Designed miniproteins, single chains, continued (3). Designs and how they scored, part 57

Each design is a single chain, and the fold is of that chain. pLDDT is the mean over its residues in the fold that is shown.

## One batch from the design tools (miniprotein)

Design m9958
Fold by ESMFold2-Fast:
Structure m9958 (fold): chain A 74 residues (1-74)
Amino acid sequence: SSEKERATASAESLIAIMEDLKQKAKETSPESKKLAQEAVRGAAAQAHRYAAEAEDAEELNARADAILAETEAI
């Protein structure tokens, strides 16, 4: 349905934003890293909300969680 398509697109958009923030977390500034990690945590929570109404919730959740884990490991 159109609702599931919109939810999927929203989750994928947030996952793309999370990847961008993960790259920023690799900056040399400890302040930039902490802010990016915090932003990725927030984006992951919102991605999970959209994924719950999406076609492939499990796959979208796994992708968001992987980026979150990688960002926190920086």
Scores: mean pLDDT 85

Design m9959
Fold by ESMFold2-Fast:
Structure m9959 (fold): chain A 98 residues (1-98)
Amino acid sequence: MEKEILELAKEVLEKLVEADEEEQIRLLTEYYLKMAEIAAKMLEEEGKPEEAEEVRRRAEAEAEPFARELLATYGAEEIRRRAREALESLKELEKKLE
């Protein structure tokens, strides 16, 4: 896994474990936008700046709807539970790598 992606996921998951509904929407929205920016920069490095710009534009429109849809689908407690499980899985992956 890319170190930047791993560090971002870990930071967001640690915060999600204790987040209320409003903070979950904010954290998931920010995570979506940051992941899209990483993807866009990779596309720019591959010589695809138009595709990078399209990824950024879609992310701006989709990030908050994505966060709200997750909350509507799973609920705040389930999001916290899944965040704890994901964080544990991430720590096990880190242990395998080092």
Scores: mean pLDDT 82

Design m9960
Fold by ESMFold2-Fast:
Structure m9960 (fold): chain A 60 residues (1-60)
Amino acid sequence: SKELVRSAARAIALNHGATPEQAEEIAERVLKAYEENKDKIKDENDLLRFVGEEALRALE
């Protein structure tokens, strides 16, 4: 769900020292990437891996 994607991305960003504002920006960026790849994500484990990779990429 969109809520899970935002929450997970936000949590990852905050755990890596992002400000709340940066975490929200990262969450929106990851959600956009998720929407583009929604049909390629097979299960919840694939979803969490995708969100983690995209959030960490956005932090660089």
Scores: mean pLDDT 82

Design m9961
Fold by ESMFold2-Fast:
Structure m9961 (fold): chain A 71 residues (1-71)
Amino acid sequence: SARLEALRELARRAAELNPELLERIMAEEGASEEAAQWAVAGLLAVELYGRTDSPEAAEAALAALAERLAA
């Protein structure tokens, strides 16, 4: 699915811009690198756009983050 691939690319890019946060999540939570990348993207989306109470709101926040990171 192109949508899931785009979201994975977003997560990877968010982690690249926040390597210290990525490493901290991996160390403290025992998470895989992929899981930590998603966590970084999620934390940034919440920080920039507030709490996401629905999948649609979460997707909108991630899409807005993707647009911001594409610059």
Scores: mean pLDDT 70

Design m9962
Fold by ESMFold2-Fast:
Structure m9962 (fold): chain A 93 residues (1-93)
Amino acid sequence: GMSLESAEKVLSKTDEAIRYLREGDVESAKKYAEEALQIMKEAYDNGEKPNWYSELLVDQALIALEKGDVETALEYLEQSRKELEKHIEKLKD
């Protein structure tokens, strides 16, 4: 899985994406979701194992946003946040 540092950075960007989406700012939400995916990709390139499920969920959220489905995108981002929180909890224990 991702390191604690990488996972916390991804969680931060995911939280920002959720916040902007709840405020109706789809473009800022897309930007922060794309930044979350970029951090996951960089972690993989640096020899960390990808968190494939949280990555899949963010990717699906971006696809939903491209289709104008804000509600589905929000559900995917919230699921990704929960998976990231669970991963971080395991790393701290």
Scores: mean pLDDT 85

Design m9963
Fold by ESMFold2-Fast:
Structure m9963 (fold): chain A 66 residues (1-66)
Amino acid sequence: MEEALRVAREVGRTLRILGDSLDEGLREGRAAGQRLLAAGASLEEAQEFARRLGLEIGHRKFQERL
């Protein structure tokens, strides 16, 4: 029972770090996409850039927090 609780806590912690890291990354990606739009990029280019950058930032933050 103690082992199962320890594993559950570790999984829960990892999922929280993943979720928080992705949310932060996607928020930053969205802000960068909005800046790209303001600079004259197309909506499609800005959306694709925001998504890719957001996921990359989120993944990096997740790895750094593990």
Scores: mean pLDDT 81

Design m9964
Fold by ESMFold2-Fast:
Structure m9964 (fold): chain A 101 residues (1-101)
Amino acid sequence: AEKRAEEARKGAEESGRAMEEAARRGGGTGAAAAGVSGAGAGASAWIGSNLDEAGKKGAEKAFEAGSEAAKGAVKGKEIGKKKGEEGGRKAERAAYEGGKA
């Protein structure tokens, strides 16, 4: 359980970092693409591990957070960066709860 939560957390953190880097370099569009891609990868990792229902719920929350970050990025790089950080935090919490359950 702890190992799966750690992997999901790393995926969420990588998504947040990719969003922040893309936002610094090019603003909204690049950040949006990076955020969605990273969040999707994290979610896929959880699903691919044949997680229990709780784990699947965590993965869904991670993907939702990533999508929200991408929408924020379209409106501006600061909003995208903030949404990416919030999404990463929410995904980490969801991963911990999913892995624990």
Scores: mean pLDDT 52

Design m9965
Fold by ESMFold2-Fast:
Structure m9965 (fold): chain A 64 residues (1-64)
Amino acid sequence: GAHARRAAEAAERAAKAGEAAGASSGFYDTWLNGGDEEWGRRAAEAARAAGSAAGQKMGELAAK
């Protein structure tokens, strides 16, 4: 229902915020050292996927 859509939207927003926070994290920059951008991109992609999965679960719970 409408609650499921709102929950999915909120989860997507949280996922994007998490990606932005991860990108600004000095920890990842230090850990990757001299430019292994591949790991940073994979981490951001995993964070997005986790947010999407959480959104689906929230939507399912709201639709019960």
Scores: mean pLDDT 61

Design m9966
Fold by ESMFold2-Fast:
Structure m9966 (fold): chain A 98 residues (1-98)
Amino acid sequence: SKHEELAEVLGEIVIEIAKTGNEEDTARAIAGAAYEAHKAGVTVEDVERAVKKFEEEGVSEEEKKALKALLEAVRYKAENPEATLEELEEIARKVLEE
């Protein structure tokens, strides 16, 4: 579906940015991805499926962490539709710092 395709594209963008090793850029990319996913009607389940697919294809520990941060930001935005980009970036940053 278009939602599954968009979830995969957003996940690929997050993985690409995570490869740079810049945590601030990665957190910002995750916040943007979660915000756009919610706007487009992409569900938490669509993102969970995309994350599992990437993990099955093989990703580094840093990329896994970025995908987990994306999933956490997407869940938060789904539960808090008024959440700002700044709030989503803070959530992503907390996951990336662990």
Scores: mean pLDDT 87

Design m9967
Fold by ESMFold2-Fast:
Structure m9967 (fold): chain A 61 residues (1-61)
Amino acid sequence: MPPMSPEESLETLEAILATLSPAQQLQVLRWALGELARSDLDEATRAAVRARLEALQKRAA
């Protein structure tokens, strides 16, 4: 499978999160933030993705 773009990865993640409990969403979001930190994305893309993940984490709390 070709690697997903950051946008496609976020869409997939948001779809998965919609099916999960708040506790499961927090676990997935923590993992996703860890993956983002190790990614080689440019600063602007990384900041945008991080902001989206942090917003989802606040919603799940």
Scores: mean pLDDT 72

Design m9968
Fold by ESMFold2-Fast:
Structure m9968 (fold): chain A 70 residues (1-70)
Amino acid sequence: AMSDEAEKYAARGIVYAAQGNAAKGEAYLKKAADLAESEEARKHLLEAATYAGQGNAEKAREYAEKAGRA
């Protein structure tokens, strides 16, 4: 599961990714992964960070949502 702090960083990362700021999107989602309470949530957040870094905001959001359900 994600902590409240991880959820805040993930939400900020998704907003940056949607604005086309790939670098900040990736950085915030990596920070969310570091704060994740489960290995499954961490892996999904790292996938989200990778997609955000590639400029794929849609996939970044999908994987961040998977992390929230883990």
Scores: mean pLDDT 86

Design m9969
Fold by ESMFold2-Fast:
Structure m9969 (fold): chain A 69 residues (1-69)
Amino acid sequence: MEELLKEAEELAERAAELANRSKDLELESRATMVLIEASVVKNLPMSKEELEEAIRKIEERLAELEKEL
């Protein structure tokens, strides 16, 4: 569980960096949405399996956004 929470924090930091580096308002907005999702998931009462799936989906979206940078 602790390792998953750390992964969520790292994803939030990556999303924040992407948003700050973006010159495109749409990319910045999408990166900010990923930041919010990664931040919120840490505070939701969810199972380990649900948290793992949420982190996986957030990471996939972030990776796709990073390709647009």
Scores: mean pLDDT 79

Design m9970
Fold by ESMFold2-Fast:
Structure m9970 (fold): chain A 97 residues (1-97)
Amino acid sequence: SEIEREVAELIERIKAVTAEAIKNGESYDVAKEKIAALLVETGERLVELGVPRERVDAMIRRVMTTFIIHGYATSIEDATRAAIKVLEELTRQLLEE
């Protein structure tokens, strides 16, 4: 599935951004902005692949909300793991439709 490929690439890019942020001591806000940009970019590709924009926007909102809540409560690493898990779950639900 092209959708699965796009999401897999997104997950790899999110992991890379998080690893770099941890290594370089970047602020949570900088990492958050970079991840948000990746989600928006991938979201536009999902819309081009036929996923309804409202569905994509809801997925981005849920993933970012998870990242933000966990980032304030725990760490960038834990927030990233939680956000990826949500992204994988939402993608599975999308493909089962």
Scores: mean pLDDT 84

Design m9971
Fold by ESMFold2-Fast:
Structure m9971 (fold): chain A 111 residues (1-111)
Amino acid sequence: DKELAEGILRIEAALRGVSVEEVRERLREIIEFAKENVNKSEKEQIEEAKKNSLMSTILNAAQRKGYSVKEIMELIANSSVDELAILIDKLLSDIHDPRLVEDVVAGLENS
């Protein structure tokens, strides 16, 4: 759903004070990370994800929703930027941990 994804991306960009393209670029980086690591063992995927704060946060959120690390890595690796934006929004919508939300926000900002 292109219209839903565009709405999510615009809200995220406005909240962070960055451009929509900057948010899209951060999501592209996450997709490429997943593509590079999707064929590794789950243990190796977890270790590699520790090096990327946003990826680690997404995996933790997904596991709380009942996804395995391997399952979520495969979903992300096969996602477009728009599909990943919708997935992250869905994963975060039921999170009651403000710190986890702040970690995702920090990970989407240019350091």
Scores: mean pLDDT 74

Design m9972
Fold by ESMFold2-Fast:
Structure m9972 (fold): chain A 88 residues (1-88)
Amino acid sequence: MRKVTVVAYEVETKQNKRGTIVLVTEDEEREKLEEAEKEVEELIKKSDLKLLGKRSVSDVPWEVAVRAIGEAARNGLSVEELVELLKK
């Protein structure tokens, strides 16, 4: 079964709106995770977004990750709520 690492970033716009950016990498590609995280954080800075928080969950089954991310996007779940779904 494919396992992934999910990194969730909580961001705030200039209009004080909250958003979540999600990065998913296969566990076999963990060596590339640091570079991907750096790229996302630089894009956040360039987009005038405020980075409020960062959470990471590893060893997540791919099917669990897809379902949890889809549910979070559909229902406007927080980063903390997404992390709890990923741990199941």
Scores: mean pLDDT 78

Design m9973
Fold by ESMFold2-Fast:
Structure m9973 (fold): chain A 87 residues (1-87)
Amino acid sequence: SSLLEKIQKTFTRMVIDAETLPRDEFLARFEELLSELIEELEKNGLFEAAKLVRELQEQIRRDQPSAAEFRRLVSETAKRIAEIIEK
């Protein structure tokens, strides 16, 4: 699925950005990328996947995790979304 490939690319980019960019720049890019992804998922009727992305966004805003914890959360969310799309 081209949508699943786009999701995987978006999460991979967020992981790289978390490791390579200053925190402020990374947080701004993260917010933009997740908001765009939520909109695209909802337009495709994937409301369960969109909910998981919103939950990730809210958790990161609340907890402000380290780069390592952020990578773990992104990876876990990506796996859950893949399971929903591949059903």
Scores: mean pLDDT 78

Design m9974
Fold by ESMFold2-Fast:
Structure m9974 (fold): chain A 80 residues (1-80)
Amino acid sequence: AAEELKEFLLTLDEEQLRKVLDYLLKSDDPAAKALTLGLWYMTVPNSLSKETLVNYAVRKASSIASDEQLRKVLEVIKSL
């Protein structure tokens, strides 16, 4: 689930990532909140690659969520 989530997020452009971020900000799920923190850093000017920032966000979520919980979050954001 973590690898699939990372791969999916890497396919999104800036506008699509902002839509995902808006959804995650409204979620009460701890895994979604951890993803939000990581992805929010992508909206500020920095020299880090998209891959580095997405990997950071997914690692944050993976530290507090099971593979099944990450899969459920992935399925919801895919429907956006």
Scores: mean pLDDT 73

Design m9975
Fold by ESMFold2-Fast:
Structure m9975 (fold): chain A 66 residues (1-66)
Amino acid sequence: MEEVIEEAFKRARELYDERVAAGEDPLTAASLAAKENYDFLVEKGVDRETAALAATRTAQRLLDED
């Protein structure tokens, strides 16, 4: 489970970095990356509550410039 969550975060970070590099607003980029992180985790069979918490954490980590 933790391995899948970290893989989803790495994927979301790549999308976030690409969007910010293209000139997109960091808040918008983080929001979109978090949504894709949530969708990815749900598709992998992670329950919606855990996926939502992971997506929220992803947005926070991205906005903290991690």
Scores: mean pLDDT 79

Design m9976
Fold by ESMFold2-Fast:
Structure m9976 (fold): chain A 74 residues (1-74)
Amino acid sequence: SSQELRDELLALMAETGRRLRAAKTPEEQLAVLREARDRVEALARQARSLGDEETYREAETMGRLLDAEIRRVE
């Protein structure tokens, strides 16, 4: 459902934040960010297939923020 997808997206971002705080090296930070980006992309595709425009928009926004952070750490 749309609510389940949104909850999953929020849980993913909370987990990603915790994992980034635990990361000790830029290599570990990049691994966490790239994994989060792949998962956000998958959620965006799922939201799109369900017609959940709100969750799709939020996932696309989070994907752009993750891409910017990956470029900053690289």
Scores: mean pLDDT 87

Design m9977
Fold by ESMFold2-Fast:
Structure m9977 (fold): chain A 76 residues (1-76)
Amino acid sequence: MKKIKEQILKALKEGAKEALEHLEERKKENPEMDEVEKARERLAKLLLEGKATDEEIAKLLEEMGYDKDIIEAVKA
């Protein structure tokens, strides 16, 4: 259903915003970031700006541990 894709994208944007806030809080304690953290920060920013591709969103979902069925639903 089209509504499922919309709900997933909305949840991802909200999660990305919270993740960026959490990362900013962590950087105040230790400003050094792993390559994985840098990649996630970049993807989160792209997602919030609406510039992330379906492929980038799918990779982010996979990296976050979402089920394959959810990833396929986003890719359509």
Scores: mean pLDDT 71

Design m9978
Fold by ESMFold2-Fast:
Structure m9978 (fold): chain A 81 residues (1-81)
Amino acid sequence: MLREKALKLLAEANKLIEQGDYERAAELYVEAAKLFEEAKDYGSAAMSYLQAARIYREKLHDYEKAEELYKKAKELAELSN
């Protein structure tokens, strides 16, 4: 199931954060978000994009990528109603 695959990616991303591999963690959050979007779970997709955006901003200092993902998260959060 798409949602179960997304949850496994989130668990892997959290493991990578503990290991300091922030770039891969952010990539897995984006992949999980895409799977949640495909499953029409817009709330979980928005949260996953938001977590990726925070990593790009706070750990990778990629402010442009962070802003793009934050905007995506906001748009999807509005669809979750």
Scores: mean pLDDT 87

Design m9979
Fold by ESMFold2-Fast:
Structure m9979 (fold): chain A 59 residues (1-59)
Amino acid sequence: APTAAQVRGAAVAAGQLTGESTDPRDLGPRAAALAARIIAADTGTVLSPEEARALAVAA
């Protein structure tokens, strides 16, 4: 499973790249989808956008 730091980093990066909120607690739909892809690329953990959003809120 990804660490909380990896999840937060992915959420912030996804927010910046999509132009949506960079707050991990308030991920937009494009940022959530991109965060899931970043986490999968970096850790091999496959997440849905909804799962990535839930992990970002918990991190």
Scores: mean pLDDT 79

Design m9980
Fold by ESMFold2-Fast:
Structure m9980 (fold): chain A 99 residues (1-99)
Amino acid sequence: DVDAIAAEAKALIEQNKVTSFAVTAEPIELDGEEILIITKVEIKTEDPATAERLKKLIEELVEKLREALKNGDIEEAKRVNRALGDVLQAIADAAGARN
């Protein structure tokens, strides 16, 4: 379940300090919405195991996005893309928090 993967990722972000974050993605337009095809993810947290878990969760969402696109399931692709966007924004906010 896409929502469950996103929820787990957000919980891990709240429980751990994100020290570095960078993502490389290729934007594509699909039915008026921007879809980000992620090609590289770099995450560092105070606990390295948390960074590896977050990378795996992001990779699972990317795989679900690729599968939806391959199957022509535009509605599912948009749903997964929004979940990915939410997770990436949460990581970016945690890493870039102005304190």
Scores: mean pLDDT 80

Design m9981
Fold by ESMFold2-Fast:
Order: sequence, then C-alpha cells, then structure tokens
Structure m9981 (fold): chain A 100 residues (1-100)
Amino acid sequence: SKKEIYENLLKAIDKAIEVARERGLTPLVEQLEKARERLKKLYDEGKSPEEIIKEMKAAVDELRRFVEEHLLSPEDRAFAESIIDFLKEMIEQIEKELKK
C-alpha cells in the first residue's frame, strides 16, 4: 500500500515531467524534478502515506505559484496550469484510495 502510493505519485510526476519537456517548458521541468526528489526523500525517510500526500499537495501549490510568477507567455502558463491540474487530480485520486 505505502509503496504503491509512492509508485503512483512518482508515475504522475514522471508523466508531468515528460509532457512539460515535450512542450519545452524547461523552468517547469526543473521545478517538477525538485518535487520528484522531495517525494523520494519523504519515502526514504519513512514518512506515512498521509504525510507524503500532504507534502505533495504543498508541492503542487508551490508549482502553481512558480508558474504565476515565472512563466511570461499566457499560452505556456495555460499549458503549465493544465499539467499542475493533472498532478492535483492524480494526488486527490490516490488520497481517496488511501481513505477506502
């Protein structure tokens, strides 16, 4: 269960990195890679699934602020927002499975 939650979160971030990289959103890729390293550290430190979910939700909020402050193009901002919305949805789905 804990390993499955970690692997599902990692898969979601990896998909977000792939999509951002294909679009050429290098600054967003760098922030997503930081979120990936944060996830790995939380898992390695033995944090609970609930703690991991909470920290990943915080990381999504940080990504949204980064996009608002650093992406100059409205088109790139809208695209980045869609990636962030995907991550938020995946985290919420994983959290719902945890509560069952």
Scores: mean pLDDT 85

Design m9982
Fold by ESMFold2-Fast:
Structure m9982 (fold): chain A 88 residues (1-88)
Amino acid sequence: PLTPEQKISVLLAEATVLMAEIFYYARLAKSGKPVDKEEVRRTIREGEEVIEELLELAKKINDKESIELIEKLKKKYEELVKELEGLL
């Protein structure tokens, strides 16, 4: 099994990939290209789950730096999702 610190690193990488996918969907929507709304909803849900798990794990190990980083990531993620939803 991964250590909590290793798991945070893996989940941060996963969150980064999911944010990149949402950014890609936003770019497609802005260019008038078709976007699969069900795939978008799945990606948004997966991103929310990963960020929630990250925050809970960081809080459990009392890593204040990781908590601050993840809270900032969550805010940026929510802003990106709101932009995408406004385009659909």
Scores: mean pLDDT 86

Design m9983
Fold by ESMFold2-Fast:
Structure m9983 (fold): chain A 88 residues (1-88)
Amino acid sequence: SPTAVDIAINGLDQMDDAVRNGSSPDQIRGIYRNTIGQISNVSSPDQTSRISGVMVSGMNRMQQAQQNGDMDGVRRSVDITRTRINNI
């Protein structure tokens, strides 16, 4: 069975793909919500809260970079968020 970290990384990769393909903010937020829902089924509330905080921060930075046409900023936000998830 996947770990909470495995689910979080998969969700981040889905958000990265959605941002790069020009998906709407609502679609990206939907990926986030589905990912946190899956994490909550396999981890404690405290761990879910920590991962959720990292992922929502990353999602917001990726969306801001996308709105500014900064695709390098999107990539940096994904890489930073991936590192933070792996260190939880």
Scores: mean pLDDT 90

Design m9984
Fold by ESMFold2-Fast:
Structure m9984 (fold): chain A 75 residues (1-75)
Amino acid sequence: SMEDEARRLWGEATTEVMDELEARHGPDVWDTLTEEQVREFLRRAEELAVKRALDRGREDLAELIRKEAERLLAG
């Protein structure tokens, strides 16, 4: 489904952002981040996933990624 594709793109982007952060700061970085900083990295993952969807001409998928991310990150 389109929802599964959106979750896959967002999940892949999240993994890449997390791997980049660990590579830069080490595995203990997650113990040092504030809740606000974690949200910033998750927003970066959202933007990366949205960009990839748009680069593929999938505006529908980009919108779905944005809605799912906002639902989870706004709380």
Scores: mean pLDDT 80

Design m9985
Fold by ESMFold2-Fast:
Structure m9985 (fold): chain A 77 residues (1-77)
Amino acid sequence: SNEERLRALIEELRRLLERMKAATSVEEALAILREVDRLLQANRDVVQALAGTPLAQELQEIAAEIGRVGGEIVLRA
């Protein structure tokens, strides 16, 4: 189901957030940001179908946090 797919995506993004928090180089941060973009693009239809739901909100919050942490790593390099 779309809900199961979105939950799986959230779990994958949570793992990427932990990897981003542990990233020690710009190259690692950029690789993680590219993977986030790839996953969001691959699951765009599922995200669109569940737009406005608490699950979609949770996904957006995690993606935003990954971008924030990654941006800080890149800007401090």
Scores: mean pLDDT 89

Design m9986
Fold by ESMFold2-Fast:
Structure m9986 (fold): chain A 90 residues (1-90)
Amino acid sequence: SVEEKIEELEKLLEEAEAEGDEETARLIRRMLEDVREAVEAKKKGTLDKLELEERLGLIGIVRGIAKIVGDELLLKAAELALEALKELMK
């Protein structure tokens, strides 16, 4: 579920913060907020599929960067955020 993916993202954020990886924590926090905002928009009936597709594109870039730099924590977070947003599009 989307809620389970949010919980996993929160755990990954805590792990990044505990490791002192400020850059990774910042990116995970941003992706977590993107997912939370989409959930709230869906609850309000204001969810825009085009806006979701734009967010997916941006998170896809973060996923690509994570692969290039070998940041496994950031990669896992980006993949969770992508799956959560895809679930909301259904």
Scores: mean pLDDT 85

Design m9987
Fold by ESMFold2-Fast:
Structure m9987 (fold): chain A 63 residues (1-63)
Amino acid sequence: SAVEQFTQLLVELQQASLTLDPAAIAERRAATIARAAELGYDVDIDIDPANPKVITISFARKK
């Protein structure tokens, strides 16, 4: 289901965040946004460059 796929992507994003590796975080962020778009959702992921461990995620259905 879409929920299961999103849950998997969020877990991967959280794991990348825990590495504190900006490149890994950026890769997982891009994958999450792309998959959300494919599933018909707009996803806004805000990662503070000074503190990449902090991630804010917002989900909205495409209009």
Scores: mean pLDDT 71

Design m9988
Fold by ESMFold2-Fast:
Parts: structure tokens; C-alpha cells; sequence
Structure m9988 (fold): chain A 69 residues (1-69)
């Protein structure tokens, strides 16, 4: 169903945008936190990086499915 795949692609695009913002924010906080010994900020950075990579992959898979229709 083309409409179903289009909705999934839109959902993954929104998730990707959110995870990219979270990743950028976490990266800046981790740079400051690393100098201050704040391990929680560094942990959040790695978590946000994982979420960003997964969202990027999910979006690309959805786009390829949409293009194959």
C-alpha cells in the first residue's frame, strides 16, 4: 500500500529530525560535561548517537520502499 509506506516515511522523517536535534544538543553538552567530569552527559551523547543512527537507517529503508512503488 503506497499510502501506508508514505505515512511510514513521513513518521521516520519526523523521528530522524528529532533524533538529529537531540544528538546535536547531547554532543554540545557532552563536550562541556567531559571537561567537568559529568559522565551522565557523555552517556546521553552515546544514547542520542545510537537513536540518530537507527532513525537514519529506518528513514532510508522507508524511502527505498517508497521509490520502488
Amino acid sequence: KKEEIERLAKKYEEVFKQTQKNYDDAKREAEKGLKEGNIEAVARYYGAQGDYNKAKYDLEVAKKKLESL
Scores: mean pLDDT 79

Design m9989
Fold by ESMFold2-Fast:
Structure m9989 (fold): chain A 77 residues (1-77)
Amino acid sequence: AKETGKEEAEKVIEAAREALEKGAISEEQAKTIIEDAEKLPEFAEELAKKLGEEAAKEIVKKATERALASLEKAIKA
């Protein structure tokens, strides 16, 4: 779960960086998104302890899918 959290965090961080480079989001917005993404590995690990590895991976992936979709829309708008 922690490794899945790191992988998903890297995807969100890269998308936020690209959105910032294209001027789709502000520096302040990018900072908030990156800081939230950096918390995903710890969140995934704690979630796995309470709900198990499978459920933790699913929840983290769903959370990052939404963030990635929002960033993709911002870049393409």
Scores: mean pLDDT 79

Design m9990
Fold by ESMFold2-Fast:
Structure m9990 (fold): chain A 58 residues (1-58)
Amino acid sequence: ATKDQQVSLAKSYLINNPQDAPDLTRYLVKNGKMDIIDDLLQDPSVPQSVKQRMQDAI
């Protein structure tokens, strides 16, 4: 999958499962996908509560 596809899939997942944001963020960090995390944190369509949970998990 392309980076854009991975970001899109992660965003859709987080919007439907915001409580899973810490676990998804830790998974992405462990797999060296910080660029996906950075894109999600900069995306204005991702809720601020989700972004906060992601930042707390880094």
Scores: mean pLDDT 84

Design m9991
Fold by ESMFold2-Fast:
Structure m9991 (fold): chain A 57 residues (1-57)
Amino acid sequence: MGVDVVVAAAEAYRAGRLTEEQLRHIAEQFGVDPEKVLEAARAGDLETVRRLAEEAQ
């Protein structure tokens, strides 16, 4: 499901394994606001990342 992909991408970004550009691209592919996903991921708020992805579906 797209929600799990976006959350996994945010986790990979926090671990330094994914760039901001790659995270934005993945969020955009699943119809999620890339700016909000980046902000939540930077804050460590993966619950907000999941919610944003669920609301976009």
Scores: mean pLDDT 82

Design m9992
Fold by ESMFold2-Fast:
Structure m9992 (fold): chain A 92 residues (1-92)
Amino acid sequence: MKDIEESYKYIEESYKDIEEGNIEKSKEKIDKSIEKLKEGIKKYPDNEDIKESYEKVVESKRLIEMGRIESSKKKIEESIEKIRKSIEKIKK
């Protein structure tokens, strides 16, 4: 749970960094989110929302490296929603 909640915090912060034009800070926070999501997958291997959020975060990093900032923001938004749903399911 803690790893998933930390990934949520990092990915939300990365979105804000992109909006502020701090692309390098955003990339650092995306990397931290990826690390935390990997730990979440190990603890909750049957949770599809964690796996989908991981895939979206990885894709968002790839899009940033390609200079596709708007596409990256969309993937981050989709990832935030999946992480949020995962947290809600685990807390039940």
Scores: mean pLDDT 82

Design m9993
Fold by ESMFold2-Fast:
Structure m9993 (fold): chain A 95 residues (1-95)
Amino acid sequence: SSLLSNAEKLLEEIDKFIEEIEEEIERLKKEGAPQSLIDTLERLKKKAVDLKGDLEDAVSSGTMTQDLLKKYQLELGVLKGMLGIVQGVYKLIME
């Protein structure tokens, strides 16, 4: 169904986002960034992994709805915004 296809695309987007966070954590560690920023990214990664798990569970249990899909899309958007804030803060510290 189109609903399941959209859920699959969202899972792929979450996987890509988790990879982006992991790459950012490694970059910040290499550059000697403050531990508080690294810890924030690790918490953000955990939230993204939890979101992926919730979405996978909804798909496997047959409980996916359009409203639930929209909720997960919005939650991913918030997490992406948080990554942008961490990146912006780090840039200001390094300037």
Scores: mean pLDDT 90

